# Ledger of designs, part 85: designed miniproteins, single chains, continued (5)

Each design is a single chain, and the fold is of that chain. pLDDT is the mean over its residues in the fold that is shown.

## One batch from the design tools (miniprotein)

Design m18956
Fold by ESMFold2-Fast:
Structure m18956 (fold): chain A 86 residues (1-86)
Amino acid sequence: GVCVGVVENVGEVTLDFLETLKAAGLISYERVGDDTVRFTAPDGPLLLLALFFAEAAGLITYERVGKDTLVFSFPADGSTGVLVCF
């Protein structure tokens, strides 16, 4: 399934991570505000695997808050996000 995410208070570490995922073909993203980014992952399972490894590496924290919804944060720059999968 497809996942769509929004990240707020985006800093350099978060942008570098999103660029890495984009370069790997896992997401596309666009700025929708000064400090806000929207991204889309056509392969939700593959994105979730990438987020699992990012959490294991200490880059992010995440929590499932609904059947199709994750909240996550980047401790290094204070970015927070929500991911919804369809």
Scores: mean pLDDT 86

Design m18957
Fold by ESMFold2-Fast:
Structure m18957 (fold): chain A 95 residues (1-95)
Amino acid sequence: ADAEELRRLMEEAASSDPEEQKEALERARRLGEVASAEAVRLALEALKSENSGIAKAAEEAVRAAAARHRDLVREATSSKDPGVALLAKRLLEEL
């Protein structure tokens, strides 16, 4: 359920409408606060999206979920994508 909702929010965040993007980012953050491991894995994968709106929504979800899914964030520090690895390292330091 929450992985499907996150996917929908990421599509809305890809919108060129700033108000729609802002709403999608806020909802992605709220979803992240209670996200399942499956939704967090989806968000970590979406961080490397070429679409800046999708990447931002994924980051909001991962940031909100980091403390509850510290193990998944730690694994992401070994990502082949430098941007994902750097974000994951910063989140672990901030806790």
Scores: mean pLDDT 82

Design m18958
Fold by ESMFold2-Fast:
Structure m18958 (fold): chain A 69 residues (1-69)
Amino acid sequence: MLNVLEEQAGIIPYQPGMTVKDLKERAAELLGTPVEKLRVLMANQEQPDNHILNPDDILQVVDLNHPLG
């Protein structure tokens, strides 16, 4: 499953200094999926857990348990 995250999306609020790891943890709680099953992409490139997010970033959260959805 692919989800696009934006600061104002109302799904996961952005905080200054938030990392990809933080996004995965929030998404895991929202989706009921373990963090290890989630990936964060930016422009079709997987981002490392220690990548610091910018509010202007367009991010996709991918659930590896649902590669077709």
Scores: mean pLDDT 65

Design m18959
Fold by ESMFold2-Fast:
Structure m18959 (fold): chain A 62 residues (1-62)
Amino acid sequence: DLKEKILLLLAQRPMTAGELAKQLSVSQSVVHRHLNELEKEGLVTRDEKTRLYSLNVPAVLK
């Protein structure tokens, strides 16, 4: 499951959508789709200035 792989990678460090796409060997469009779903679920947040995605720790624990 691509969502699980994204969460595991983000558990190591914050990453951009481009870094995730490269690590997972998929297009940025595919990564953005899954990241959008994870943000809606409250599991991931994005920094507007750096464009880094990171785990939302309180949401991951709940």
Scores: mean pLDDT 78

Design m18960
Fold by ESMFold2-Fast:
Structure m18960 (fold): chain A 78 residues (1-78)
Amino acid sequence: AAREAEIDRIIELAKQYGNKKALESAQKARDALAAGDVETADMYLLEARSILKDYERSKQPLTPEEIAELARQAALRA
């Protein structure tokens, strides 16, 4: 019930953001919970939450490392 609702919410957020890593972790949590493996489900749920939190924090302000990588990729495309 509570874990299922939380996993579904995270899957929905991951889809809205287009974050494949968070979606994969949330999907694994759902599959583990369906198999009755609550500990594995909790592990993947925590992982998916961490990925989404990091994404939300970086969504507006880019880190210096992300700015440098984007600049490098732009140079390689030119």
Scores: mean pLDDT 75

Design m18961
Fold by ESMFold2-Fast:
Structure m18961 (fold): chain A 85 residues (1-85)
Amino acid sequence: SDMDLLKDYLRRMAKTVMSPEEYQEILQRLDQATTPEQLAAVMQEIIDVARKRGDEGDGNARQLAGILEHLLKGYALRENLTLPP
C-alpha cells in the first residue's frame, strides 16, 4: 500500500539522523500507525529530530528536515489532514 511504502521510506530516513534509542521508538510508532493522522504525527517527530541535528551542524539532517516537511505538507493535503499549528 502507499502507506507501507511511506513507512519504509521513513524507516530508512529516520535511521540516518536518529540515535539508536530514538530510532527504536520511531520504529515501534511506525509499526503501530494505522491511520494517516498517526503517520503524520510520526513524520513530525522525525522532522523535529532532523531539525535539532541540523541546528547542531549536521547538513544532512538539515536537508532531510526540509524534504520531510515538504513531504508531510503534501501528505496532509492528499489525506485531508489539518496539521497542528
Scores: mean pLDDT 86

Design m18962
Fold by ESMFold2-Fast:
Structure m18962 (fold): chain A 74 residues (1-74)
Amino acid sequence: GAREAVRKGAEKAGSDRAPTGLVAEALMEVTGATPEQASNAVFAAQILSGRSDGTLGEEDAEALEYGAKLFGAV
């Protein structure tokens, strides 16, 4: 799910926060979502987080879960 994707993205980035592209890649790996579904979910999470720094961390997991459900990346 989304929380796993955030953790896996952080692993790929070697930090507690991952670039949105690495989170989208992890979301695809975890859920089987298409690139478009994953990108839309991550974009929604970034908007919902109120940050536009191009990264997502563990605090954004709920926002990503919502975005993932909205765009079928589940």
Scores: mean pLDDT 83

Design m18963
Fold by ESMFold2-Fast:
Structure m18963 (fold): chain A 64 residues (1-64)
Amino acid sequence: MTLYIRSMLDALIAAKEVAELAGADVAAVQRAVAEQPSLEAAGRYVEEFARRHGLDVRVVLVPE
């Protein structure tokens, strides 16, 4: 699955998707993503979380 992130809202939506697929607490994962220092860090967190839970997820950052 490929997730496109243009904004922090997209990152939070991506966090919800990967949390639901992993059977994790959506609110907790979204909070962790929101606490990241940048959009790039948020996207990386989503990708690393997915990878740790055995999910085939690629995050693509779109700069606008």
Scores: mean pLDDT 83

Design m18964
Fold by ESMFold2-Fast:
Structure m18964 (fold): chain A 56 residues (1-56)
Amino acid sequence: SAEYEAALAELERLAASPNPGTRAAAGMGLKDARETGSAEVARRGAAGAQHVGAAS
């Protein structure tokens, strides 16, 4: 699905972040998304990792 693929791409981008908290959150999000195959889980993971970077 395009939505799932887009969310995975965003998680991969965040996993390359210079912020270690963002990288850790993105890594967990990728693991959860791969285990569930869920676009919703992937989107929530990406949003969470973005929030960590924004909150710093």
Scores: mean pLDDT 80

Design m18965
Fold by ESMFold2-Fast:
Structure m18965 (fold): chain A 68 residues (1-68)
Amino acid sequence: MEEQIERFKKRVEELKPEFDLAVEYLHAAVVIAIYKRKQKLGIELSEEDKKEYEEALRTMERVEAEFA
């Protein structure tokens, strides 16, 4: 019983750094997707929207660099 829980906890610990990176990467991807959707809808993009898009691109580059 406890052995299965311990094995699960070890897998979570092993995957946690990758999961944290994956969460950051996915969040950046979502921000980029929203920005692109706003452009298609003809919505005027604010400075805040542009900054979030630029930060998202930098986040993706940073995460990709960790695997390069």
Scores: mean pLDDT 78

Design m18966
Fold by ESMFold2-Fast:
Structure m18966 (fold): chain A 102 residues (1-102)
Amino acid sequence: NAEEKFETLLKNIKSLSPEGQAMLDKLLEEEAKKYGIDVSKLSEEARDYFKVVFLYGLKYKNEELVKEAMKKIYEADQSGNLEEMRKIVIETIKKLEEEKKK
């Protein structure tokens, strides 16, 4: 279940140590910069969703789906559409899981 996987990973990210949070933030900033995304313009919620997509993308090694998801989350965040950001993350997890089966 993509929703359950999203909630579990989000909980794990939020419970990281301050050192773990700083390390993940640095890795996220480096990845987002490759896609032309300025993470300083992200809300706290969009930042957490970026972390979920980034970590899930590392597991499945699918850079194109991560890039697409990050850009869509950024656009939804800039428009204030929190529900759309959540949908993008869940759909991305679902697509990554489906690609693993092919």
Scores: mean pLDDT 81

Design m18967
Fold by ESMFold2-Fast:
Structure m18967 (fold): chain A 68 residues (1-68)
Amino acid sequence: GGDEALKAMELIEKYKDIPQEVAEEIARVVKDKTPAERLVAVGHALYLIKEQGKTVEEAIEEAKRYLE
């Protein structure tokens, strides 16, 4: 819901040093989802990459599962 989208926007702002093209690739993979769900997926994936050291591919797969 809205709360999850807000948390995702906070994560995106916190990790703004990650290349925009990486965030766009994550959003592209979840393009069939609503804009709010895409924000949640991007925020969660950025957290996994920056805090957990996951690769972009691993982060995308975990973000997809988080939305299921």
Scores: mean pLDDT 71

Design m18968
Fold by ESMFold2-Fast:
Formats: sequence, C-alpha cells, structure tokens
Structure m18968 (fold): chain A 83 residues (1-83)
Amino acid sequence: SDATLAKIVAELEALRAQSDDPLVREAADRMIEAIKSKNILKLIGVALQLIGLILDNRDNAELVAQLERLLGLVSEALKALKP
C-alpha cells in the first residue's frame, strides 16, 4: 500500500540521517527514488548493488550491518509494490 511505502521511505530517511557513510547514504537515496517512482527494476538494481557492496566490505561489520538493513528494506518495498 502507499502507506506502507511511505513508512519504508521514512525508515530509509532515518537510516540515511544516522549514517555518515556515503555508500549507505547513496544507496538509501536510490531506494527512496525507486520507491517514489514505483520502479521495481530500479529497486532490484539497488538490491544487486547492495549485495556487491556487502561482499566488497565484508571486513567492515558496521557497514555490512547497515547495508543488510537496506537490503531488508528493499525486500519489504518489493512486497509492497507487488501488483
């Protein structure tokens, strides 16, 4: 529902504000844009980007935790955007 998508956007904006990491902030911005445009393919693209970033940064536990949280929010957004 649009209410569910608005809640996910608010959680993404909160996560973006809590992180000083440009990778987290950029990913959150791309997710917000994809959700607002209801672009499922763009959101899948962000999910693939997040998986790549997790693999590249596996030694940074704090960054990985933030990226995994973003990936969880991608999953919730995809469920909410399902026709």
Scores: mean pLDDT 83

Design m18969
Fold by ESMFold2-Fast:
Structure m18969 (fold): chain A 94 residues (1-94)
Amino acid sequence: SAALQEKLARLEEEARRFFAELEERVPDLPESLRNQIDLAVAGLIHALLEGDEAAAEAARATLRSLISRLPPEQAAVVEELVDRFIARAEAIAA
């Protein structure tokens, strides 16, 4: 539907902003973790668009788990960016 395509476009723009800020503020983030964050973000977007609450919670849990593996300084920055992305994504999907 046109409404779903508009929500997808807005979610993709929020994801683009998130990854741009992540690259700028945490350039030394390991590529393997960056790739796992990318997959979890894509999973969250898909789950939110489908109204799959279980999949959305799984994606959020994956993001929290990935953050917990980082050194405290990097974890704080990534957590701030992830929390902001999740809040904006959920607002767009509602």
Scores: mean pLDDT 88

Design m18970
Fold by ESMFold2-Fast:
Structure m18970 (fold): chain A 92 residues (1-92)
Amino acid sequence: MAAELGREGAREAEAAAERGDGKAAAEAAREAGLRAARGEDGPAGGAAAAVAAIGGVWDGALANGGKSGDDASPEAAAEGARRAAEAAERGS
């Protein structure tokens, strides 16, 4: 179930990114990872990995194009969320 929550977060992040809301995109991805880790189905290594990966993408987006969360690259955030969800599926 961590992978399912990660996928849902990725979709929410993509929807926000399509509207140009990088902060909402990254937040949606991060919240999905946190919910998975909090244990709807118990804390899974994949959920922790997904949260870490999303955080990394967020930091990278800030370094690449944004000075703060509001100015982060929404495309990078959405892509990171998708990769985190896929990693959770393969890793778990």
Scores: mean pLDDT 55

Design m18971
Fold by ESMFold2-Fast:
Structure m18971 (fold): chain A 77 residues (1-77)
Amino acid sequence: SILDKVKELISEVLGVPKEEITEDTDWFEAGGGPFTAERLRERLKEEFGVEIPDEVLRKIRTVKDLVDYVKEELEKQ
């Protein structure tokens, strides 16, 4: 699912176990920064073909919000 894959990507870029990532996880507060945001954008493009502007990604607070954004962009394709 999109949720499972997004959780996996967040786990990779934050360096925390996937089991600790939930829909309510604030990825930016959990260790996200400019470098992590850039890596996450690259991985989302590779995995889903979705391009997220850095400014938009930084405003996305939770994993759920990120999943919802990816789903919405995929539905437009």
Scores: mean pLDDT 78

Design m18972
Fold by ESMFold2-Fast:
Structure m18972 (fold): chain A 81 residues (1-81)
Amino acid sequence: SMLNNVIAMELQDLIDEVKKNFPEATETIARLEEIKQLALAGASPEEILERMRELRETAPEELKPLVEETVEAHERLLEEL
């Protein structure tokens, strides 16, 4: 869907930012890539949002603000429907 494509693009932006500023965070990058693939495979936006919230809780402290920004962006996308 168009919404899933927007979510996948926002996830890619987060992945690129993490790779640029925190290249050592390979586990977080791998989990973000998995969530992006779920979005591209047609998982519901609500399911993607829940997986991002789980990632926020378990991410290293230095990455939590970046993950939170993407969670907030996904929440806004769902409100626009």
Scores: mean pLDDT 84

Design m18973
Fold by ESMFold2-Fast:
Structure m18973 (fold): chain A 73 residues (1-73)
Amino acid sequence: SFEEKLEKIRELLEEYLEAARENPEDFEKLKEILEKIQELIKEFVEEHGDDAEAMEELERIVREFEERLAEVL
């Protein structure tokens, strides 16, 4: 289901925020997590891009992440 995929994306976004808080200079680790996030988002859009509800929920999660990331940086 798209909810299970969104949960995995949310988990990786949380992992990124935690890694950024612990060691913001570990660019290699942050890049690795970001690449995993980008891959999952690409797969989600490919599978659910025509589902307005799924895409709106993805956009909400990404916006929340961007707001939280701005507070860390």
Scores: mean pLDDT 84

Design m18974
Fold by ESMFold2-Fast:
Structure m18974 (fold): chain A 97 residues (1-97)
Amino acid sequence: AQKYYEEGLKAFEEEDYIAAIKYYEKALEIEPSAETKFNLALAYKKLGEVEESLGNEDLAKYYYEKALKLLKENYDKLSPELQAEAKKLIAELEKKL
């Protein structure tokens, strides 16, 4: 799990959000982690922003809905600091949908 999570973080930093999503999903298949799910939601949000910038509105909404669902389902399992961040992200995503 740790190896895939770290590869996901690296892909995210390199702005390869598709690779980040794949690595985070692999990490979650091995071990459930609220932090990994939070980062998966961030990657979906970023991918939605990329698609929105390209004019692909339906695909952008699909990724925003994926991010929103992950944040809401994962919320109660997050640390207080990540819960505060998740609340901000949820509000932002709801404005885009």
Scores: mean pLDDT 87

Design m18975
Fold by ESMFold2-Fast:
Structure m18975 (fold): chain A 80 residues (1-80)
Amino acid sequence: SMLEELKKKLEAAKSPEEIKQIALEFAEYAAATLSPEEARRLLGRMLLEIREIGEKRGIPQAEIDVILQEIAAHFGELLA
């Protein structure tokens, strides 16, 4: 599934910046191809996966929160 493909890419990312880039590209794809309701659900699941990966990698909570907020804000702009 697309979500499993995304999860593999996120797990392979070597930096917080790569995680953010992968997530933003996926958000743009979801916004372009899915209904707004489906896209919001999928992004919600993606944000949870990113938090779990960040925590497992020992990324500071404050840094994870900034990344998640930036991804959510970008998605909000795409659905505006």
Scores: mean pLDDT 81

Design m18976
Fold by ESMFold2-Fast:
Structure m18976 (fold): chain A 57 residues (1-57)
Amino acid sequence: GEAARREALALARRHAAGLGALSGTSPQDALEAMERAAERDPERALRQARGAVETIG
């Protein structure tokens, strides 16, 4: 739902540099990828964002 999409996007914006480093991309590319994922499947995008953030620490 919309709440999951907003949370996924908020996490991606907050941790863009870490997500980019984790996936071997730029912060902007990582954020764009999460934006597209959240549009397609917000619940899955949120789960992926949370898992990635946990990995970063």
Scores: mean pLDDT 83

Design m18977
Fold by ESMFold2-Fast:
Structure m18977 (fold): chain A 71 residues (1-71)
Amino acid sequence: SETLAAGLGDFLRSQNADPLPAGRLLALAEQVEALRASLEQSDPGEVAARLPGFESYAVFVAAYLKQEASL
């Protein structure tokens, strides 16, 4: 989760997204890691529904996972 948090944090910064405190970023990364397969198969609205408390970051999470899948 810490590696995912670092990568996601760097991605959010590159997209000029609102910054997340380290603890919140780690919590988001843990949710993304736990739900990764489901999030990769979800539409944007479903991604938001699966990330309670981070709905405003759903578009960035979806974009990040698409970028990672291209590696």
Scores: mean pLDDT 78

Design m18978
Fold by ESMFold2-Fast:
Structure m18978 (fold): chain A 82 residues (1-82)
Amino acid sequence: SLREKVYGEMEKIVKETLEELKKEKDIEKIKKIGEEAIKKLDELYEYVRNVLKAGDQGLVEYYEKAKKEIEEATKKKIEELK
């Protein structure tokens, strides 16, 4: 289904970002990794909503949860390296 494909892509973005954050030691690069991942989620969300004219409340909730996971992981990694 479209829902499963979109959720799978968002989950992949989160997973790949978390793995990349785990390996990085430079605070500025860590910030960029988080920012680029959020941008990818924003672009995917916009594509589904505005181009495919699809999505429901579940998409919004999943998108917001994915963004929060990346933001929190990025923040935590930066704090660990300070």
Scores: mean pLDDT 83

Design m18979
Fold by ESMFold2-Fast:
Structure m18979 (fold): chain A 115 residues (1-115)
Amino acid sequence: SEADTFLATAALVTSLADSAIEYLTKAKKEDPKHSSQLNEAIEKVNKAKKLVEDAASDVAADPSSIDEAKKKLEEAKKLLEEVLETLKSLSSTPSAQEAARKAQEAIEVLDLAIS
């Protein structure tokens, strides 16, 4: 069903967000000079993750709420796009590059769910 596809997509985005946080945490150790900006990126990924989890919870409770839940996915996408802009502005460590890749994958998955 559309609801089952939405829930599976949300689970994948949550997993990608967790991977991004792991790599951002590593990047803070590799580049302590940019620790503050990397910490703000972690906070934005966590906020995006919570929006996706909330959207999934709403759809699980009421499949007719999919269109409203997509609004939360759009907000999560914007936060992840801000994270990508931050990472592009920093000198690229291997972990920051992997975090950017995971964030980009999450954005692409969200874009399919919103469409």
Scores: mean pLDDT 89

Design m18980
Fold by ESMFold2-Fast:
Structure m18980 (fold): chain A 69 residues (1-69)
Amino acid sequence: SMEVREKVEKALVRAVIESDPPTARTIQREVERLTGKRVSLSAAREAARLIAEGRGREALEVLLKELGE
């Protein structure tokens, strides 16, 4: 849903503010905090790697898929 997408985007902004590039644990924590949904550490690690490579859009899609979106 658009609401989940917006929450994940905000979570990634928060993670980057804490550490740039963000750690997998920070991504996991912020996404779970804003969405109320569980994110595996493996999905968070994949998202962290993609963000570090400048592939933030793909990181967002990985997290949305993990959340069943």
Scores: mean pLDDT 87

Design m18981
Fold by ESMFold2-Fast:
Structure m18981 (fold): chain A 76 residues (1-76)
Amino acid sequence: MVEKIVKKYVIEAETAEELEKKLKEVEEELGKLMKELAAKYSKLSGKLTGTAEGVTDDGPVGPAKVELTIEITATT
């Protein structure tokens, strides 16, 4: 049996600190998911892709937006 799970996260933040906090929350959620899948399936693989915007040349960052797509393939 093969299970393919796709998770998409859209993270919006007004500061770099807020962005890092939200990214850490996503990492914790993914860690929990991977642990659950590892309990049910003998083989796991993952792929992460991302895009980011909101950086300016003069250093003041407007609202930042990060889109992350995680693909997990779990097999028996």
Scores: mean pLDDT 72

Design m18982
Fold by ESMFold2-Fast:
Structure m18982 (fold): chain A 100 residues (1-100)
Amino acid sequence: MAAAEQERHEELARRFRELGNEVIELIRKKAEKEGKLEEIEEELKEAEKALEADAEAIRAGELSLEEAEAMVRSAEFSLEAAKNGDEKESYQKLKELKAK
């Protein structure tokens, strides 16, 4: 039981980090194309810091599996919003990552 739970937390932390990093990269690329990268550079750095803290909390087992799965699901939703090219929605999701 304990070993399987540890592996699941590690898997969820890895997936959360991968999804969050993809969201940040897509937002960065969109901002570069629109000449707005300088305007959101601080928000991107704060989001990267928040992502690392959240991924570490998941990995360390500080969150339940249910809570960790909810965070991964939120990251997947943010990635879809970024992929669909909604600039306003993508910036809103970036701010949400920074807050938690």
Scores: mean pLDDT 74

Design m18983
Fold by ESMFold2-Fast:
Structure m18983 (fold): chain A 84 residues (1-84)
Amino acid sequence: SEELKELLGKAKAAYAGYYAAESLKTGGEARMKMASYLGEAVKLGYDELAVEWAELGRKDPAAGEELKAQAEEYEAKARALAAA
């Protein structure tokens, strides 16, 4: 459904933002996770949002933590919708 696609796309975009913030602290694995989530968001049509939130996470670690919370919420809503 379009609603499921939107929730998943936003979750992937938000995770990309979180891991962009984490990649500045830890590098390596966080950078690979950022790239993976960016790729998944692009496949769902959320490339612009994913790039925007990755840039936000890179500039502001506090925004990165908020994006993680948003990603988890979108993912939980997507799982609930898929189970209904």
Scores: mean pLDDT 85

Design m18984
Fold by ESMFold2-Fast:
Structure m18984 (fold): chain A 95 residues (1-95)
Amino acid sequence: SEIEKVKEAIKEAKAKGADKEKIELLEMALKYLEAVEKDENSEEAKELKKKILLFELKVRAEKYKPTKEEYEDAVEKIAEEVGIEKKEVEEELRK
């Protein structure tokens, strides 16, 4: 089970003192998987997917410093994937 694997990964990450961003991403992934198991088309599952994609982009941008083109491509892909406007994705990332 993917849910069981993620739960074990969270436990190990916390035990090993992994960075807070990694733990937060794993915890969001767990919530998303649990929401999808209940109802893949739920507002909760869609909102968690949006939060995961935004958080992942923010962490990657801080760690790898993407080019303007790479950043714009990632923003567009998130907008398409979650069904919102590109401007809304950019506003969420400024928070």
Scores: mean pLDDT 77

Design m18985
Fold by ESMFold2-Fast:
Structure m18985 (fold): chain A 61 residues (1-61)
Amino acid sequence: SRRRELAEQLFADGERAREEGRRLLEFVAKNPSAPASLYAAGQILLVGGDVSFELGRRLLE
């Protein structure tokens, strides 16, 4: 169904966003001189990933 396909796309997008967000946060943790903007970007990506997963779940429930 279209809902299933959209949910699968949202899960895939959420997974990519979470992975990229975690990588940015890990980089900042290991690099004290990194710009604070990278920390903010990592947090935004993690939140975006969570939103995508939640929307995907609601489409299937």
Scores: mean pLDDT 84

Design m18986
Fold by ESMFold2-Fast:
Structure m18986 (fold): chain A 90 residues (1-90)
Amino acid sequence: AAVEEAARAAGELVLERAMDPLAYAQLGDPIPPEEAAREVEERAREILTLVAEGAPAEEVEARLAELEERSPVAGALVRAAAEELRAALA
């Protein structure tokens, strides 16, 4: 299913970026990269499920804002994944 694939990919992207020296320094996140990736995957699945269900943009944006508040780089990656999923479902 597209949701599971995109959520997993988002988590993998966060882990990959967190392992990159420059991206990792930018994170500013107090949690380990692996834990951050797991949280992103979980939140991404929730956000992407809303996108797949045709939820209003306001609802999707609220969930993305919560993720971005915790990690701006993770939020940006999940936002890109949500946009790609929305395009694929259109």
Scores: mean pLDDT 67

Design m18987
Fold by ESMFold2-Fast:
Structure m18987 (fold): chain A 127 residues (1-127)
Amino acid sequence: MMRLELTVTATPEARGLGVEIGKAAAKALRETAKKLGLDVEVILNVEDRPELVARAEALSAEAGGLAIVLEVRSVDGEPLPSREAQEAMARAIAEAARAVLAPVGEAEVEVEFGEHSMVIDVVLRPR
């Protein structure tokens, strides 16, 4: 069984949306892993890591909107599943985030892939 940690960091004004996106993303990640035949435990952490906070603040300032950063990391630093599996997981998380944000505005989602972590940037611009 692979253990994946999903960390959600949001600017203070986006905290409530960050929590809801995190819950939806964790569910989507579990369901997608199961469809891919991966035995995965997903651990949801709502945590203000300094590097992710700085990233969220920079994105929020650049966009003039709300920013939420999600990081998917294997526990104990194991490599993430195949690139194909990572892309499927990223799409599922992006779709979950957009669904949560649909009543509020349009979400721009960008994904940065790594060997041990995947970062998903969610920016909500005002309508």
Scores: mean pLDDT 81

Design m18988
Fold by ESMFold2-Fast:
Order: sequence, then structure tokens, then C-alpha cells
Structure m18988 (fold): chain A 87 residues (1-87)
Amino acid sequence: GAEEAKELGEKGKELGKEGKGKEGGRLAAEGAQLAIEAKPPSAEAAKAALEGGLAAVKVAKGEEVPVAIAGALAGIGALFEAGAKEG
């Protein structure tokens, strides 16, 4: 649920701190998807996914960069989806 989505975003942020941009981006994208699928969709979990994706982008190099960017973009999309459902 929303809690699992938030945990994935936070784990992605931790992987970013460890310099694991590809793994961080992947977990951020997964967390963003779960944030949208939560009932109701979770803006807090979406924010965690975005923060995880942005952390991954900061440390990603070469082939990791597209995965990290995809994670950050998924987090942004999840935030808009969750915000629209709460309004």
C-alpha cells in the first residue's frame, strides 16, 4: 500500500547516498507506481519516490542516468496523480 510505496522511495534515496544511481532510480520508479495504485493514492509516498529519484540522479553515471531520470519523472507523475485525486 502507501506505506510500502514510501519505504521503496526512502530505500531509493538511501541507495542514492551509497552511489547506486541505477538501483535507486529503479526503486523510486517502483515506489511511484505503488503510490498511484494506493487506495487512496498517496501524495506522501509519491514525494518519497521523487526524492529517491532525485538522489539517484545526483549520483548516476553513464548508463545509470536514464534509469535514475525515469525514477524521478515517475515520482513527479505520481505527485500530480495523487494531488489530483485529493482535490
Scores: mean pLDDT 77

Design m18989
Fold by ESMFold2-Fast:
Structure m18989 (fold): chain A 100 residues (1-100)
Amino acid sequence: MALSVEEIKERVRELFSEARAEAPERYRPLIAQLEESTIDLIDELVERGLEPKRAALIALGTAIALLAMRRAVSEDPEERAWLDALIDRLEELRAEIEAE
């Protein structure tokens, strides 16, 4: 079945909620900002006439790219570990949405 924008946004919020719970406390505000930016980008793209699935794939791809850039410049092994975990989760969600 076609994914609604609401269903996509719920999946994104659930993923980021789990990521925040597992991340060190000092990084939780960064994860929260990335969640808000990802949701806002989905809404903006849908308002511009993109189908919800396409909007979600672009927004998730953008979040992954930003995390990968941060990962590349990070000197903190703990930050790199949770960045890798979050990137993997976002890639999995992106693949699930693409398959539907």
Scores: mean pLDDT 86

Design m18990
Fold by ESMFold2-Fast:
Structure m18990 (fold): chain A 50 residues (1-50)
Amino acid sequence: ALEQMQLPSATSDLAEAQAIAQEHFGVSKAVVWGSASLAVKVEDTVYFLE
């Protein structure tokens, strides 16, 4: 993992993940990796969340 960070809420839905990522990290992209884990792109940096 390049970076590790946790969201305040767990989710396994991509649409919810994108919404949370946009609010929390300021991005419009997220991918669900694992059950409640996310990989998000923030300012050209990828964070793997679990």
Scores: mean pLDDT 50

